Designed miniproteins, single chains. Designs and how they scored, part 107

Each design is a single chain, and the fold is of that chain. pLDDT is the mean over its residues in the fold that is shown.

## One batch from the design tools (miniprotein)

Design m3961
Fold by ESMFold2-Fast:
Structure m3961 (fold): chain A 66 residues (1-66)
Amino acid sequence: SAEDLRAAAYHAAGLSTNEKAKELAREASKEEDPAEIARLLREAAELIPDEALKQGVLDTVDALLA
């Protein structure tokens, strides 16, 4: 659901030290469209330097879209 994706976006914003990734995740947390939330979260994940945190965000988005 959009609510679950927004919750994931809020969580992702707290995990990254990359400012652009945080901005994208915060923007995703304010969106209503699940497809747009997922797009912004995937863009944010690509900017996360920690590979485990990046993969965790991507896996969460994929699970919530299934």
Scores: mean pLDDT 75

Design m3962
Fold by ESMFold2-Fast:
Structure m3962 (fold): chain A 60 residues (1-60)
Amino acid sequence: MEEAREESRKIGEELLEKNREELIKFAKETKDPDLANEKLAEIVEKANELAKKLRKEVEE
């Protein structure tokens, strides 16, 4: 399987990971931990909330 549905799923996950990695890299390069941390925290919180909601739906 060269181009299957798996690629669609991987692309989504990679996009999410890239966004997180880019933010972490940006924090390191900007030398402004406050500004980078704030943006990173927001993204992490949003991702965590989405994960929690998904878990709640499956468990509940």
Scores: mean pLDDT 65

Design m3963
Fold by ESMFold2-Fast:
Structure m3963 (fold): chain A 65 residues (1-65)
Amino acid sequence: MTEEERFERILAQMRALAKDYGLSDEEIDELIQRAKELYAQGKSLEEVARELFDRIFELIEKKKK
């Protein structure tokens, strides 16, 4: 699997998780944009995935409050 394929897989997993927890398409688009920015800055795929999932859970907690 190429690094590009791994990145697309991370984005797909993030999208599925965010939709499952009720995030809007707008919120998902912002998460994707942030992922692309972090990846462009030279962050590892593991770091990008961690920051994305952390942000998804933060958004879920904000909606719960």
Scores: mean pLDDT 78

Design m3964
Fold by ESMFold2-Fast:
Structure m3964 (fold): chain A 60 residues (1-60)
Amino acid sequence: MTKEEYRKMGENAEKAGKEALARGENVLAAHYFKEAADYYEKAGDLEKAKEAREKSIEAA
């Protein structure tokens, strides 16, 4: 996969996490934010990866 593909996967996971959080599905939201962080890290976007990791911790 390209870095651009990983970034898009991270964005999709982050969106899913936000939607889960809005529904009160905190454990599911934490899972999606963790996946987003992993994808952003693979994309080389360390700042977005850090933000997503923080959201995962806050959601759990």
Scores: mean pLDDT 83

Design m3965
Fold by ESMFold2-Fast:
Structure m3965 (fold): chain A 56 residues (1-56)
Amino acid sequence: MEELRELIKEALEKQIEEYNLPKLDEEELEEIIDAVLEEIKSLNAEDSAIEELKKV
């Protein structure tokens, strides 16, 4: 879970910077990460998500 959380955070921060979106508060960022994690868990796709986020 820690690895998946970090991958989601990195991907989200990269997208925010790339699309010049307003900076999120740490609290809001954590809420989004938690929501994404819960969705991935709900779909039983943790391994698939990790694999996709690590794909080069």
Scores: mean pLDDT 72

Design m3966
Fold by ESMFold2-Fast:
Structure m3966 (fold): chain A 59 residues (1-59)
Amino acid sequence: MSTEEAVAQVEAVAREVGDAEEVEKMAKTIRTAAEQGEIDKDVADALVEALERVKEELE
């Protein structure tokens, strides 16, 4: 899966959830996984940026 596809999927899920606090929890989970080496840092950064954009739209 490409980073662009991962970003699109994460944005879709976050919009479906529709709650800024839950979207923030998703971003925190991704950051923690990246810190533990479970996902690539570049991919994690892109996913977190996408989630922050969705959170801004919901607020």
Scores: mean pLDDT 80

Design m3967
Fold by ESMFold2-Fast:
Structure m3967 (fold): chain A 95 residues (1-95)
Amino acid sequence: MQKHLQEALRLFIEAKKITDDQLPALAEKAGISTSDLTGLLNGTSDLSPEDALKLAEFLLETAPEEVADKIRELLRKQAEETKDERVKEGLLKLL
């Protein structure tokens, strides 16, 4: 499971005070489906490598200053623990 990416997403949602009705718009801006975003958020599914990188890039570019450092730390931890080489390399290039 992409636990650190999930935690980064949760911190982003909390910091921006995003409500459930705003999740479809958030998913569209990140370039992923609402179903995949909610699956990650609920811990029921992982994102594909491509969608994980899209979400990570979106979070890094748009995170409020108050959580930006923590999101960056969580994405580094996700890169460390990821077994998928493409996700690992892609995350490290974004950081």
Scores: mean pLDDT 84

Design m3968
Fold by ESMFold2-Fast:
Structure m3968 (fold): chain A 85 residues (1-85)
Amino acid sequence: MTPEEVARAAGLDVKYEEPERIEADSPEAQRLVDELLETAKKHGAGIKRIRLTPTRAEIEYSVAPEDGPAFGELLARIRAFLERA
């Protein structure tokens, strides 16, 4: 299934694209980026930019997850990363 088909299945009328910017400076940060991208794709959210540092996480959405499972999973992963930085 294409990212556009996933977006439409979730009721979103936008084209999914690869993130324009990914900044991850450690293997743990890169793993979190991969997990966030998979979670967003699974739940029909689009990510435009990701920036991760040991003390900060910044995500800019092209298609924001509305209040739902994707938002909860993304927050849980970010919290775990920051607690183990």
Scores: mean pLDDT 58

Design m3969
Fold by ESMFold2-Fast:
Structure m3969 (fold): chain A 117 residues (1-117)
Amino acid sequence: TAAAHLLAGSAALVNGDLDAAIAAFSQAIALDPANATAYLNRGNALAAAGKLDDAIADFSKAIALDPANAIAHLNRGNALLAAGNLDDAVADYTKAVALAPANVAAQANLAKATAAL
């Protein structure tokens, strides 16, 4: 059931149906509140919908559940950058690079964010 809601949410996200994606991931979280992936995916849908503060909160939950998730740090950094929080975005990109040194996207985003300071 939680896995079915994750799949439905991911399909809605790919199709750009952000409200359906948020609803499906919220149901996955209700069934399994420790699912870091559900928070990460709902954060992505919220960020795409322009709900940056809600996205940052969900990415922070994903990080609390799985602190070594480089993608969660990268995605929170992206949401912080979009919200205009350059210093916090740089901190998250730095952590993402430390956790995944071969991640070219994290390295590129760190370089661009530091150049914007």
Scores: mean pLDDT 88

Design m3970
Fold by ESMFold2-Fast:
Structure m3970 (fold): chain A 88 residues (1-88)
Amino acid sequence: SLEAEIVAALALMTLAVAINDAKRQGREDLAKELETYRDKLAEAVNAGDYPKAAEILREAAEIFRKHGDEETARSLENLAKKIEELAK
């Protein structure tokens, strides 16, 4: 689905922006951890594995929540729900 591809692209962009923000704030360890999830997300999306992409986004959301970033966590969880629904 083109719509699923667009939502997946938005998810990748959202994570990339968050990684850059973490680097800008000097949170290098967080940025490195999130880069691992960005790479996993890109791999799942390139494989067309949208259920796996949603799982990775939920795991990334938990990392943001653990570090006090509730807004980004909620954004990633919402994108994961949209990807799962569009992948059916």
Scores: mean pLDDT 84

Design m3971
Fold by ESMFold2-Fast:
Structure m3971 (fold): chain A 62 residues (1-62)
Amino acid sequence: MFTAEEKALIDEIAEKLEKEMGLPYEDAKRAIEELMKEAEKKGIDPLQLLKDLKATLEKLLS
């Protein structure tokens, strides 16, 4: 379903959310995957969305 690059970014974002915000890893991962599916349905690039989410989290959690 997801590419290797997308899976790596999902895992990295989910781990950051668990560590910094206490959100359970499996819940964070499912939420990100659901968001990506909705983005794809609306013509938003899921890979770009993941990159933007990672950049935003790095700014907020630094």
Scores: mean pLDDT 80

Design m3972
Fold by ESMFold2-Fast:
Structure m3972 (fold): chain A 63 residues (1-63)
Amino acid sequence: GKAAQEQGDKLIEEGRKLIKEGREILKNAKTLQEIQHGIGTMLRGIGLLFEGGLLRGEPAPPT
Protein backbone atom coordinates (compact mmCIF):
# COMPACT_ATOMS: atom_id res chain seq x y z
CA GLY A 1 0.00 0.00 0.00
CA LYS A 2 0.92 3.69 -0.07
CA ALA A 3 2.23 3.63 3.52
CA ALA A 4 4.59 0.72 2.78
CA GLN A 5 5.95 2.50 -0.32
CA GLU A 6 6.47 5.74 1.65
CA GLN A 7 8.25 3.80 4.42
CA GLY A 8 10.39 2.05 1.80
CA ASP A 9 11.37 5.38 0.22
CA LYS A 10 12.26 6.74 3.66
CA LEU A 11 14.47 3.71 4.40
CA ILE A 12 16.23 4.09 1.03
CA GLU A 13 16.88 7.79 1.77
CA GLU A 14 18.20 6.98 5.27
CA GLY A 15 20.36 4.19 3.82
CA ARG A 16 21.93 6.50 1.24
CA LYS A 17 22.69 9.08 3.96
CA LEU A 18 24.33 6.44 6.17
CA ILE A 19 26.48 5.17 3.28
CA LYS A 20 27.67 8.74 2.60
CA GLU A 21 28.39 9.28 6.31
CA GLY A 22 30.27 5.96 6.52
CA ARG A 23 32.40 6.84 3.50
CA GLU A 24 33.23 10.25 4.99
CA ILE A 25 34.17 8.64 8.32
CA LEU A 26 36.45 6.17 6.50
CA LYS A 27 38.14 8.95 4.47
CA ASN A 28 38.98 10.81 7.70
CA ALA A 29 39.56 7.74 9.91
CA LYS A 30 42.85 7.76 11.87
CA THR A 31 42.06 5.07 14.47
CA LEU A 32 40.80 1.48 14.36
CA GLN A 33 37.68 2.58 16.26
CA GLU A 34 36.90 5.20 13.60
CA ILE A 35 37.43 2.62 10.82
CA GLN A 36 35.07 0.18 12.57
CA HIS A 37 32.49 2.96 13.01
CA GLY A 38 32.70 3.90 9.33
CA ILE A 39 32.35 0.30 8.14
CA GLY A 40 29.46 -0.33 10.55
CA THR A 41 27.68 2.82 9.38
CA MET A 42 28.01 1.80 5.72
CA LEU A 43 26.80 -1.76 6.39
CA ARG A 44 23.78 -0.41 8.26
CA GLY A 45 23.03 1.88 5.32
CA ILE A 46 23.27 -1.03 2.87
CA GLY A 47 20.85 -3.01 5.06
CA LEU A 48 18.35 -0.15 4.96
CA LEU A 49 18.62 0.07 1.16
CA PHE A 50 17.75 -3.64 0.84
CA GLU A 51 14.87 -3.39 3.33
CA GLY A 52 13.53 -0.26 1.61
CA GLY A 53 13.78 -1.94 -1.79
CA LEU A 54 11.76 -4.91 -0.56
CA LEU A 55 9.06 -2.61 0.87
CA ARG A 56 8.85 -0.63 -2.38
CA GLY A 57 8.68 -3.68 -4.67
CA GLU A 58 6.53 -3.60 -7.78
CA PRO A 59 3.25 -1.67 -7.36
CA ALA A 60 0.90 -4.30 -5.95
CA PRO A 61 -2.53 -4.39 -7.57
CA PRO A 62 -5.34 -3.54 -5.11
CA THR A 63 -6.70 -6.72 -3.56
Scores: mean pLDDT 78

Design m3973
Fold by ESMFold2-Fast:
Structure m3973 (fold): chain A 79 residues (1-79)
Amino acid sequence: MEEEIERLAREAQEAIEAGDLERAIELALRLARLAEEAGDYAGAASALAAAGQLYRELGKEEEAEELFKKAEEYAAKAK
């Protein structure tokens, strides 16, 4: 699982560098799911916030707001 998380994080960074924001969002959401499954709520919050920021770059503010809200909820669970 940690190897898969590392691979997905690398692929997400590559997608951002390539300007493929839709793929970067897909990978960030997958990272958030894997972190949640591992009980890593801090990691899940970080990945959700990253996906939200990418949605904002695409002009999808409503989707971004929903992800930021979920990220705050998960950050609270990390304590």
Scores: mean pLDDT 81

Design m3974
Fold by ESMFold2-Fast:
Structure m3974 (fold): chain A 86 residues (1-86)
Amino acid sequence: MREELLEKLQEAVELARKHGLDSFAKAIERVGQLLLEAETPEELDLAIAFLAMISGIAKSMGYTELAEKLQEAVDLARKLLEERRA
């Protein structure tokens, strides 16, 4: 699951760079780092919230494919959060 999440985040970074959205790529990389370094469920939940926000902004700007990839990463990260609560 962690490897799958990282793969989706890398796909999103590549899509952002392909569209010339270097600021989005940097933001996604930073949130990915927060997800990897999260020690508590609260920290993980905060990182997921940032990722969902980036997805929403991408969708509002018409970058539907990027928003979809980010939403897939959000869904995977939420599954990791549920597993950490179990």
Scores: mean pLDDT 81

Design m3975
Fold by ESMFold2-Fast:
Structure m3975 (fold): chain A 68 residues (1-68)
Amino acid sequence: SVEEFLARLRELLARIRASTDLGEQEKLFVEAMRLFVEHWDELTPEQRAEVLRLLTEMDAIVRAKRAA
């Protein structure tokens, strides 16, 4: 379901925030992007905006870790 999908994305973001390992963070981010593509057609415009916000935050964390 879309609700389970959104909950899963929030869990992936929380795990990315908690991780200190770049490889793990990148793996979790790829999984989040894969799930987004899989569920794209099922999402409302408002839900797509929320998902893009979450993915942007994930990307920022991964980029910051790579720059360190």
Scores: mean pLDDT 85

Design m3976
Fold by ESMFold2-Fast:
Structure m3976 (fold): chain A 80 residues (1-80)
Amino acid sequence: MSEELRRKAEELEEESRRAYALALKDPSVTPEAVAELREKAREAVEIGQKSLEMGDTETAEKAIEAAYYAFRAARALEAA
């Protein structure tokens, strides 16, 4: 369980960081892309909460970072 959550958190963090970098360079995206980023942020928050319940602070930190970058990416695209 913890190992799967850690893997998901790491994947979401990497994807969200990449999405944020792309949003800053080329903001020409669809409303669907914004919705996907908001959903990724929500999933990351859920993983973070679950990880904290299990005492896995490292996975929780990664999940929180993923949520942060996903929200920032969505906001950058909405501002464009």
Scores: mean pLDDT 77

Design m3977
Fold by ESMFold2-Fast:
Structure m3977 (fold): chain A 74 residues (1-74)
Amino acid sequence: GSLVSQETLDDEIVLALALIHYSIAKVAVKHGRVDKKEAYEDAIKYLRDALAQSTVPEVKAELERIIKELEKEL
């Protein structure tokens, strides 16, 4: 089974990657490099997959917050 410390680290890495993906989408849209709807829908899909794999409640809450932020901008 997964170690508690390893599980927490894995969730933190997942959150970090999700935040990078979110930041790339926001920056690309800001600079007119991609379509806003397409970029945000792709980011939301990635974030939802990350949320489904996360076990730490604080990580889940942050992912849900970011997803809702992107959805409000659509």
Scores: mean pLDDT 76

Design m3978
Fold by ESMFold2-Fast:
Structure m3978 (fold): chain A 60 residues (1-60)
Amino acid sequence: GTLEERLRALDILKEEGADVKAFAPALVRGLTPEERERLIKHVEELFGKEAADALREAAQ
């Protein structure tokens, strides 16, 4: 999926109360470093720093 599709998926996960960390590998897969930083920033805004740090680990 595109970065924009993944950003929308984050909004849905937040609304549904889903565990974003369970989706971290799928959310970061195939993104450029710049796209990953945009996604991780949105995760931090919605879910907080701990969830954002989990996505950074999954991106490595």
Scores: mean pLDDT 81

Design m3979
Fold by ESMFold2-Fast:
Formats: sequence, structure tokens, C-alpha cells
Structure m3979 (fold): chain A 131 residues (1-131)
Amino acid sequence: MQQLQELLQQLQEANNTRKELDKLNGGMRAEIDRAERLAREGGSTEDIRAAAERAVALAEQAYQLVLNSQTSPTLKADLATYLAGSLEDGALGLEVIAGMSSPESRRVLLAAADRLRSLADQARAEAEKLK
């Protein structure tokens, strides 16, 4: 009885963290989509940088949300693994956009992609530590 209640509480905490994580991941993807549109339409490097920086800031918030999650080690490892996959997808998206961009915008987008890959590596390392 008590063990079941503790498990249900941990699952609820993980679900609440996952919902907030999904919102932050959605925001990151929206900023990456904005960077793609700007690159396709010949937008300024500064506008592309602003979108890329907002995507990275949302990714950093998502990483801190996972680190601060008050759930079981197993569920926290699952959240960290999910985040890592989302960040790797985001980095790949930015790398593709960089390939179609001016040299100046390409440098900005690749720097943001490298930051997302670094955060993904950190999230995977946290997941392994919790197993």
C-alpha cells in the first residue's frame, strides 16, 4: 500500500516534469523553425543569431528542469534520455540550416548546434549516472 502510493507520487512528479519539458522543447523547435525561415528569406545574421540564442536558452532551461526533477532515479534517467534525443534533433536541424546559410549565419548556427550537442552529451551522462 505505502510503496504503491510512493510509486504513484514519483510517476505524477515525472509526468509534471515531462509536460514542462515538452513545452520547453516545443519552444526550442519554434525558434529553430524561425531561424530556418530567416535563412530561407535572406534575413539578417543578427535575427538568425537571436533565434538561435533563444533556442539554446530554452534548451538550457530544459536541462536544469531535468536536473532539478524530484522523481525516482529511473524516471529521471528516462527524462534525461528523452531530453538528449530532443537536443540532438535540434542540433541536426541547426546544422542543416547552417548548410543553406551565408558564412556569417552558418558560424552562428553551428555554434548553437555545438551547444545543443554539448547539452545532449551532459544529459546522457546524467542518465547513465542515475542507472
Scores: mean pLDDT 89

Design m3980
Fold by ESMFold2-Fast:
Structure m3980 (fold): chain A 70 residues (1-70)
Amino acid sequence: SLLEQAIRSAQALKDNAEAELKKTEDEKKKELLEKIIELAEEAIRAAKEGDLESALKKLEEAGKLLEELL
């Protein structure tokens, strides 16, 4: 289902962001990674509650922050 895909995508994003947070000493990158983790957790919660629209919106917001790291 799309909800299950959203949960998997958000969990993968959270796990990757947490791993990068442990490696970085850059305070700006830490701030962006912490916001990405928060948005991913919000996306997981929304998807578990059946709110696909909110889950996808939170994933989109996290993706925009990820672009700032590149």
Scores: mean pLDDT 86

Design m3981
Fold by ESMFold2-Fast:
Parts: sequence; structure tokens; C-alpha cells
Structure m3981 (fold): chain A 62 residues (1-62)
Amino acid sequence: MKKLAKATQVIPKAGPDDLALREGDLVEVLEEVDETTVLAKNLATGEIGLVPKSYLEILEEL
């Protein structure tokens, strides 16, 4: 199932596949890439990219 999560800190875009996030941004988790990284969509910008799971607080399953 897709999950709704919140960014717990500012994440600047470090690489071409990374998702830039502001603290408090809501993201939709689309896919688990590995046990430490997810593919997510920033709901404010519509951008899709990779995010470390440790930077996300899971809010609910969609």
C-alpha cells in the first residue's frame, strides 16, 4: 500500500535521483527501493525521488 509520510528535516537535493524536501513536507511513499531508501513524491511540488527512510515519519497508509 502507498503510505503518507512527513519529512522530519530539510533534505537538499544531493544527487540527480534525490528528492529535495523541506521540514514538514508531506510525501507519498510510492515504493521501497531497499531497507533504508524509498521512492517518494513530494505532494507540494509533485517531484519524485529517493529519500532515506530515517528522514520520514510515517503518518498513515493510503
Scores: mean pLDDT 77

Design m3982
Fold by ESMFold2-Fast:
Structure m3982 (fold): chain A 68 residues (1-68)
Amino acid sequence: SEAERKRELEERIRELEREAATLSDPKAKAVVRTLIEEAKRYLEQGDLEAAERKIDEAERLLAEARAA
């Protein structure tokens, strides 16, 4: 259901917030946090597809920053 998908995306955002807090690069941290805030705004508006795109981008940037 859409409600279940929304909860799943909210869980992914919570995980991203925890992981972003551990980033040492302040520029990477700022970009990831901006994407998280954009994803939250889309979730509040019910745009799950847009929220998921922002979460995917944040997860990708987080992985790249951690591999650096």
Scores: mean pLDDT 87

Design m3983
Fold by ESMFold2-Fast:
Structure m3983 (fold): chain A 63 residues (1-63)
Amino acid sequence: GGLKVAEAVKDYTAKTPGELTIKKGERVIVMEEVDENHWLVYSMVTGKTGLVPKEYLKIIGEL
């Protein structure tokens, strides 16, 4: 498959400069699984990249 598309299941506020603030319902492209709990994502809404805890995201499809 291609790159995975995920949707935020709840709001997340970045805690560090490397993290991304996302809003519930926002769609992101999963670029890399950095560790077991964090994904590097590209926001399809803001065009920004950053780390988000994977528990805030659900996979909804693939590109």
Scores: mean pLDDT 85

Design m3984
Fold by ESMFold2-Fast:
Structure m3984 (fold): chain A 67 residues (1-67)
Amino acid sequence: ADEVKAVQLLVAGKILLSAGEYEEAIALLEEALAIKPSPEAYRWLAEAYAKLGKEEEAAKYRALAEA
């Protein structure tokens, strides 16, 4: 159940990121990470934060995606 929810949140977050809805994408991706950490979620969070000009948060999530 939680695995399915995490995947659904990741997919929704990626769709919002592609649509330019960066703050909404961050909210869904952070919920997905709370259920199950994944490199994809960290990478997409880094991209969303960078698009919002939050470079400190973007750098943090880029590092987590590469760990």
Scores: mean pLDDT 84

Design m3985
Fold by ESMFold2-Fast:
Structure m3985 (fold): chain A 87 residues (1-87)
Amino acid sequence: MATAVVKATAKPGQLDELAAAAREISRELRKKGYLAGVAADPARNEVYLGITAETKEDALKAAQEAADRLRAHPAVTSVEITLAEDQ
C-alpha cells in the first residue's frame, strides 16, 4: 500500500472553509474504497489530506484529482502533493 498527502494552504481566515472542502473529498474517497483522512494546522493555516491506496500509482492519481479540486476552491492559495514512504 502507498500513501499520498495533499497539503493545501488557506487564505487568511479561510482555514475552516478549506478544511470542510477537504473533509468532503475525504468522505467521497472513503466511499470509493480508499483510506482517507484530514488534519488541519491552524498555526500554519494548512490542511492535510492523506490518501492510502493499494498502489503508488492509484494513491498519486487520487491525490492529483483531490489537489485539482482543492486548487479550484476560492479559499486556497497553494496545493502540493507528497508521496509518503513507510519508514
Scores: mean pLDDT 84

Design m3986
Fold by ESMFold2-Fast:
Structure m3986 (fold): chain A 74 residues (1-74)
Amino acid sequence: MPEPSAEELLEELRRLLEEIRRAKEAGDWETVRRLYERFRELGQRGIEVASRERNAELWEEIVRVAAEATEIVR
């Protein structure tokens, strides 16, 4: 498959973040853990792609979204 751009990865991370938030509100901790694992893997890829693209703004946004997801799963 073609490699997604940092912008595409950020969009997917934001979508996963909303799903994690909804799962937590529903008390579905199994879904929260599963989605957070996927989020963490995509977040790492997003940082790598943004770094390769030399896009500091997208890198900062990915880091910010990752911090928010970590706070939600605490």
Scores: mean pLDDT 82

Design m3987
Fold by ESMFold2-Fast:
Structure m3987 (fold): chain A 67 residues (1-67)
Amino acid sequence: GNYDGGFAAGGAAGRAAAEGAGPEDAKRIVQSTGKALGPEGAKGAAEGTRAGGGSEEHMDAALEGGQ
């Protein structure tokens, strides 16, 4: 697990979402970490995306990107 790393990546995805980026961009941002996040990291990415301003759809995409 890498919850903190996922949360940081999700925060970037959430900020992009707040600026008009779609769910596929949220997924790509999380995947751009270049590291397998595992279940805890994927959870962190979803929660970070919400904290950054992402919708439920952005969170779902970020969770998928973290896996």
Scores: mean pLDDT 79

Design m3988
Fold by ESMFold2-Fast:
Structure m3988 (fold): chain A 68 residues (1-68)
Amino acid sequence: MDAEAYYEKGLELLKQGKLEEALEYFEKAIEIDPNFAKAWYGLALVLQFLGKDEEAEEALKKGEELES
């Protein structure tokens, strides 16, 4: 799977409330393309739902950095 496919699967899992699985797929998307800002935003959102607010903020900041 390419980074976009992992990201899309992560979003699907997130919508289903499968937070840990969604986290894994967003991490895989980032492993393939570390500059994929949308995957960092997806990671941040899952981390917020998991109560990992500090890690979520770091992921959000990384996504923002990549957006220009």
Scores: mean pLDDT 85

Design m3989
Fold by ESMFold2-Fast:
Structure m3989 (fold): chain A 62 residues (1-62)
Amino acid sequence: LLDLQLAVGKLLASHPGEVISPRELAERLGVSQAAVSRALRLLERHGLVERVPGRGYRVPLP
């Protein structure tokens, strides 16, 4: 799958519990920070990631 949401989700799932900023995700994936932020908001709405205010996003620990 070439979906940006899947790419963002996979990267965060590879680092469970680690808070990663939208800027860092954009740098690692080679896309705009705005596109990553849009994907992160959708993943958050589905409970797949959680937002840490002022820091970034993470996959919740099991």
Scores: mean pLDDT 78

Design m3990
Fold by ESMFold2-Fast:
Structure m3990 (fold): chain A 65 residues (1-65)
Amino acid sequence: SAQDYFYKGVQAYLDGKYEEAIDYFERSLELDPNNVEAKNMLQIIARESKDPKIRERAKEVIEKY
């Protein structure tokens, strides 16, 4: 479910696995495009990640939804 992907994304985020977190949040949004929580998490990653490639990937997902 969208919720299952969202929680997997949160778990990856807390573990510092930002690329994996973005992939799970995108999968959550594919199932529920109105998941404000997943969008908010992607915005946090886009703003705060130390890796510019990770920030760019998060921005690309945000632009799709």
Scores: mean pLDDT 88

Design m3991
Fold by ESMFold2-Fast:
Order: C-alpha cells, then sequence, then structure tokens
Structure m3991 (fold): chain A 97 residues (1-97)
C-alpha cells in the first residue's frame, strides 16, 4: 500500500465514522437535539463531506462525490432544524461510503 492509498483509507474511515456518529445521534435524540448539538453535528457532517470530496477528486469516484453532496445537504438541513430530512440524507451518504 502506498502512502497516498493509506491517506485515502484514513480519510474514508474518518468520514464514515463522522457520518455514522451523526446518524446514531439523530436516531437517539431526534427532535430533542438542542440548537448547539445540531450545529456540532452539522460541523461533523461538513468535515466528512470535505474528506469525501478530497478522495472523490483524487480517485474520480462519482459514488464518493455524491456521498459528499448528501453529507453537506444533511448538515444544511440540521442547521435549518429539519432533523428527519437530515437523518435520511446522512443515512444515504453512509450507504455510499
Amino acid sequence: MSEEELETEVKLALARLGISVAVKTLKKKGEELSEEERKELARLLRRAAELLREVAERTGSERLRRAAELAEEAAKKLEEGKVEEALKLAEEALELV
């Protein structure tokens, strides 16, 4: 495995972990999430989207590019208080990673 391949695997693992944590938290708390908790989850999803976008650009993966778009849309929906829509988008992103 090259250093570049290892870096890619680490970025994918971190992105998957971030989205997975967001999905689990949204399922547990849902509408009980405070505005601050929603902002923190949105930042986590945006960081995951950034990592996925970087990997997609290097590898040409359409699947990972779409996962990044879904994670970013989920973050935006969380900031808008649309928890159910954010969960659906985050789950779709997680399936692609």
Scores: mean pLDDT 86

Design m3992
Fold by ESMFold2-Fast:
Structure m3992 (fold): chain A 76 residues (1-76)
Amino acid sequence: SERFKAELEAGALLLAAVTYLNLIKRYGGSVEDAKKALELAEEALKLVRDHNGSPSLIKAAEEVKKEAEKLLKELE
């Protein structure tokens, strides 16, 4: 189903976003790296919202987005 595909794609995007955030926190990173994490989180959130994804996945995407926004603000 489209919903199932969207949830899998969103999960992969969130994993990528979290990986970027963890790398920045551990090793340092650029504004560009933080922007990439934010873009991935925003894309994941849009996918789960547009396809009526699970509340837990929506919450996870929102939390990752907030972390990316906070980190981006600290780097700018």
Scores: mean pLDDT 85

Design m3994
Fold by ESMFold2-Fast:
Structure m3994 (fold): chain A 65 residues (1-65)
Amino acid sequence: MDEQLRLSQQGQDAMQAGDYETAIKYYEQLLSLSPDDKGSLKNLAEAYEKAGELEKAKEYKKKAE
């Protein structure tokens, strides 16, 4: 749980800083710990969208449903 909170926080910090590549890395790590977590899937989709990776963003958004 603590590790997931830490990764989530680091992902959010990276998003706020506009470092979408770093945010993707942290959210992917979160997803590796909890593959069914819709929040992580949604955050990863948003990070990919902001990074211009529209196809990947669409895939993760679909999984987040």
Scores: mean pLDDT 81

Design m3995
Fold by ESMFold2-Fast:
Structure m3995 (fold): chain A 73 residues (1-73)
Amino acid sequence: SEAEALFAKAEEAFRQALEALAAGDREAAIAALEEAARHAEEAIRLLPLPEEEKEALIEALRAETARRVAALA
């Protein structure tokens, strides 16, 4: 499904973020985390869930991503 493909892209971007962190490349890690969050947000929008639940999940994802990015900057 399209949602599954987008979650797979998010997982790959997250893996890239972990590799960048292991290499000491914080800037690359931040970029990869933001890319992972974008794909995950698109995947959530495609899920068969009530719109309010999707919005709550996206807000939580954005807040968590911002917190992690701030910790790396």
Scores: mean pLDDT 88

Design m3996
Fold by ESMFold2-Fast:
Structure m3996 (fold): chain A 62 residues (1-62)
Amino acid sequence: METVERIAKALGISPEQAKILLESLRESGYDIEAAQKRIKERTGITFSKAQVREALRIETGN
């Protein structure tokens, strides 16, 4: 899963965390604020808006 690996490397997070971030972005229709809130409520992990935007850029721009 190349996109997950790229996100994990870019953000310095685990592949498992990158997968959660990517799935939350897809489930939120690529809404950064909705994805950030969903991740925090489901996992307790707090990503910054900048981290979520970078993941979105990797998913859609690369």
Scores: mean pLDDT 81

Design m3997
Fold by ESMFold2-Fast:
Structure m3997 (fold): chain A 72 residues (1-72)
Amino acid sequence: SMMHELMQKFARDLQESKSIEEAVKAVKEFMKQLKTFSKDDQQRGIQAMKDLIKTFPEDVKKAMLDEIEKLS
């Protein structure tokens, strides 16, 4: 599915990120693509994104969650 491909890209972009700025950029790109989906799929995508973010260091996690709230 397109959502599965988008989630795989997001996970890869996060694994390859070398800074908080790059991690936030990955969140921005994911949220931008997510706007093309239905509201139900957007909510599922946001939740899946948050679940991936939970494993990150607190500073990176906070920056990514703040960006999600700003773009929601």
Scores: mean pLDDT 84

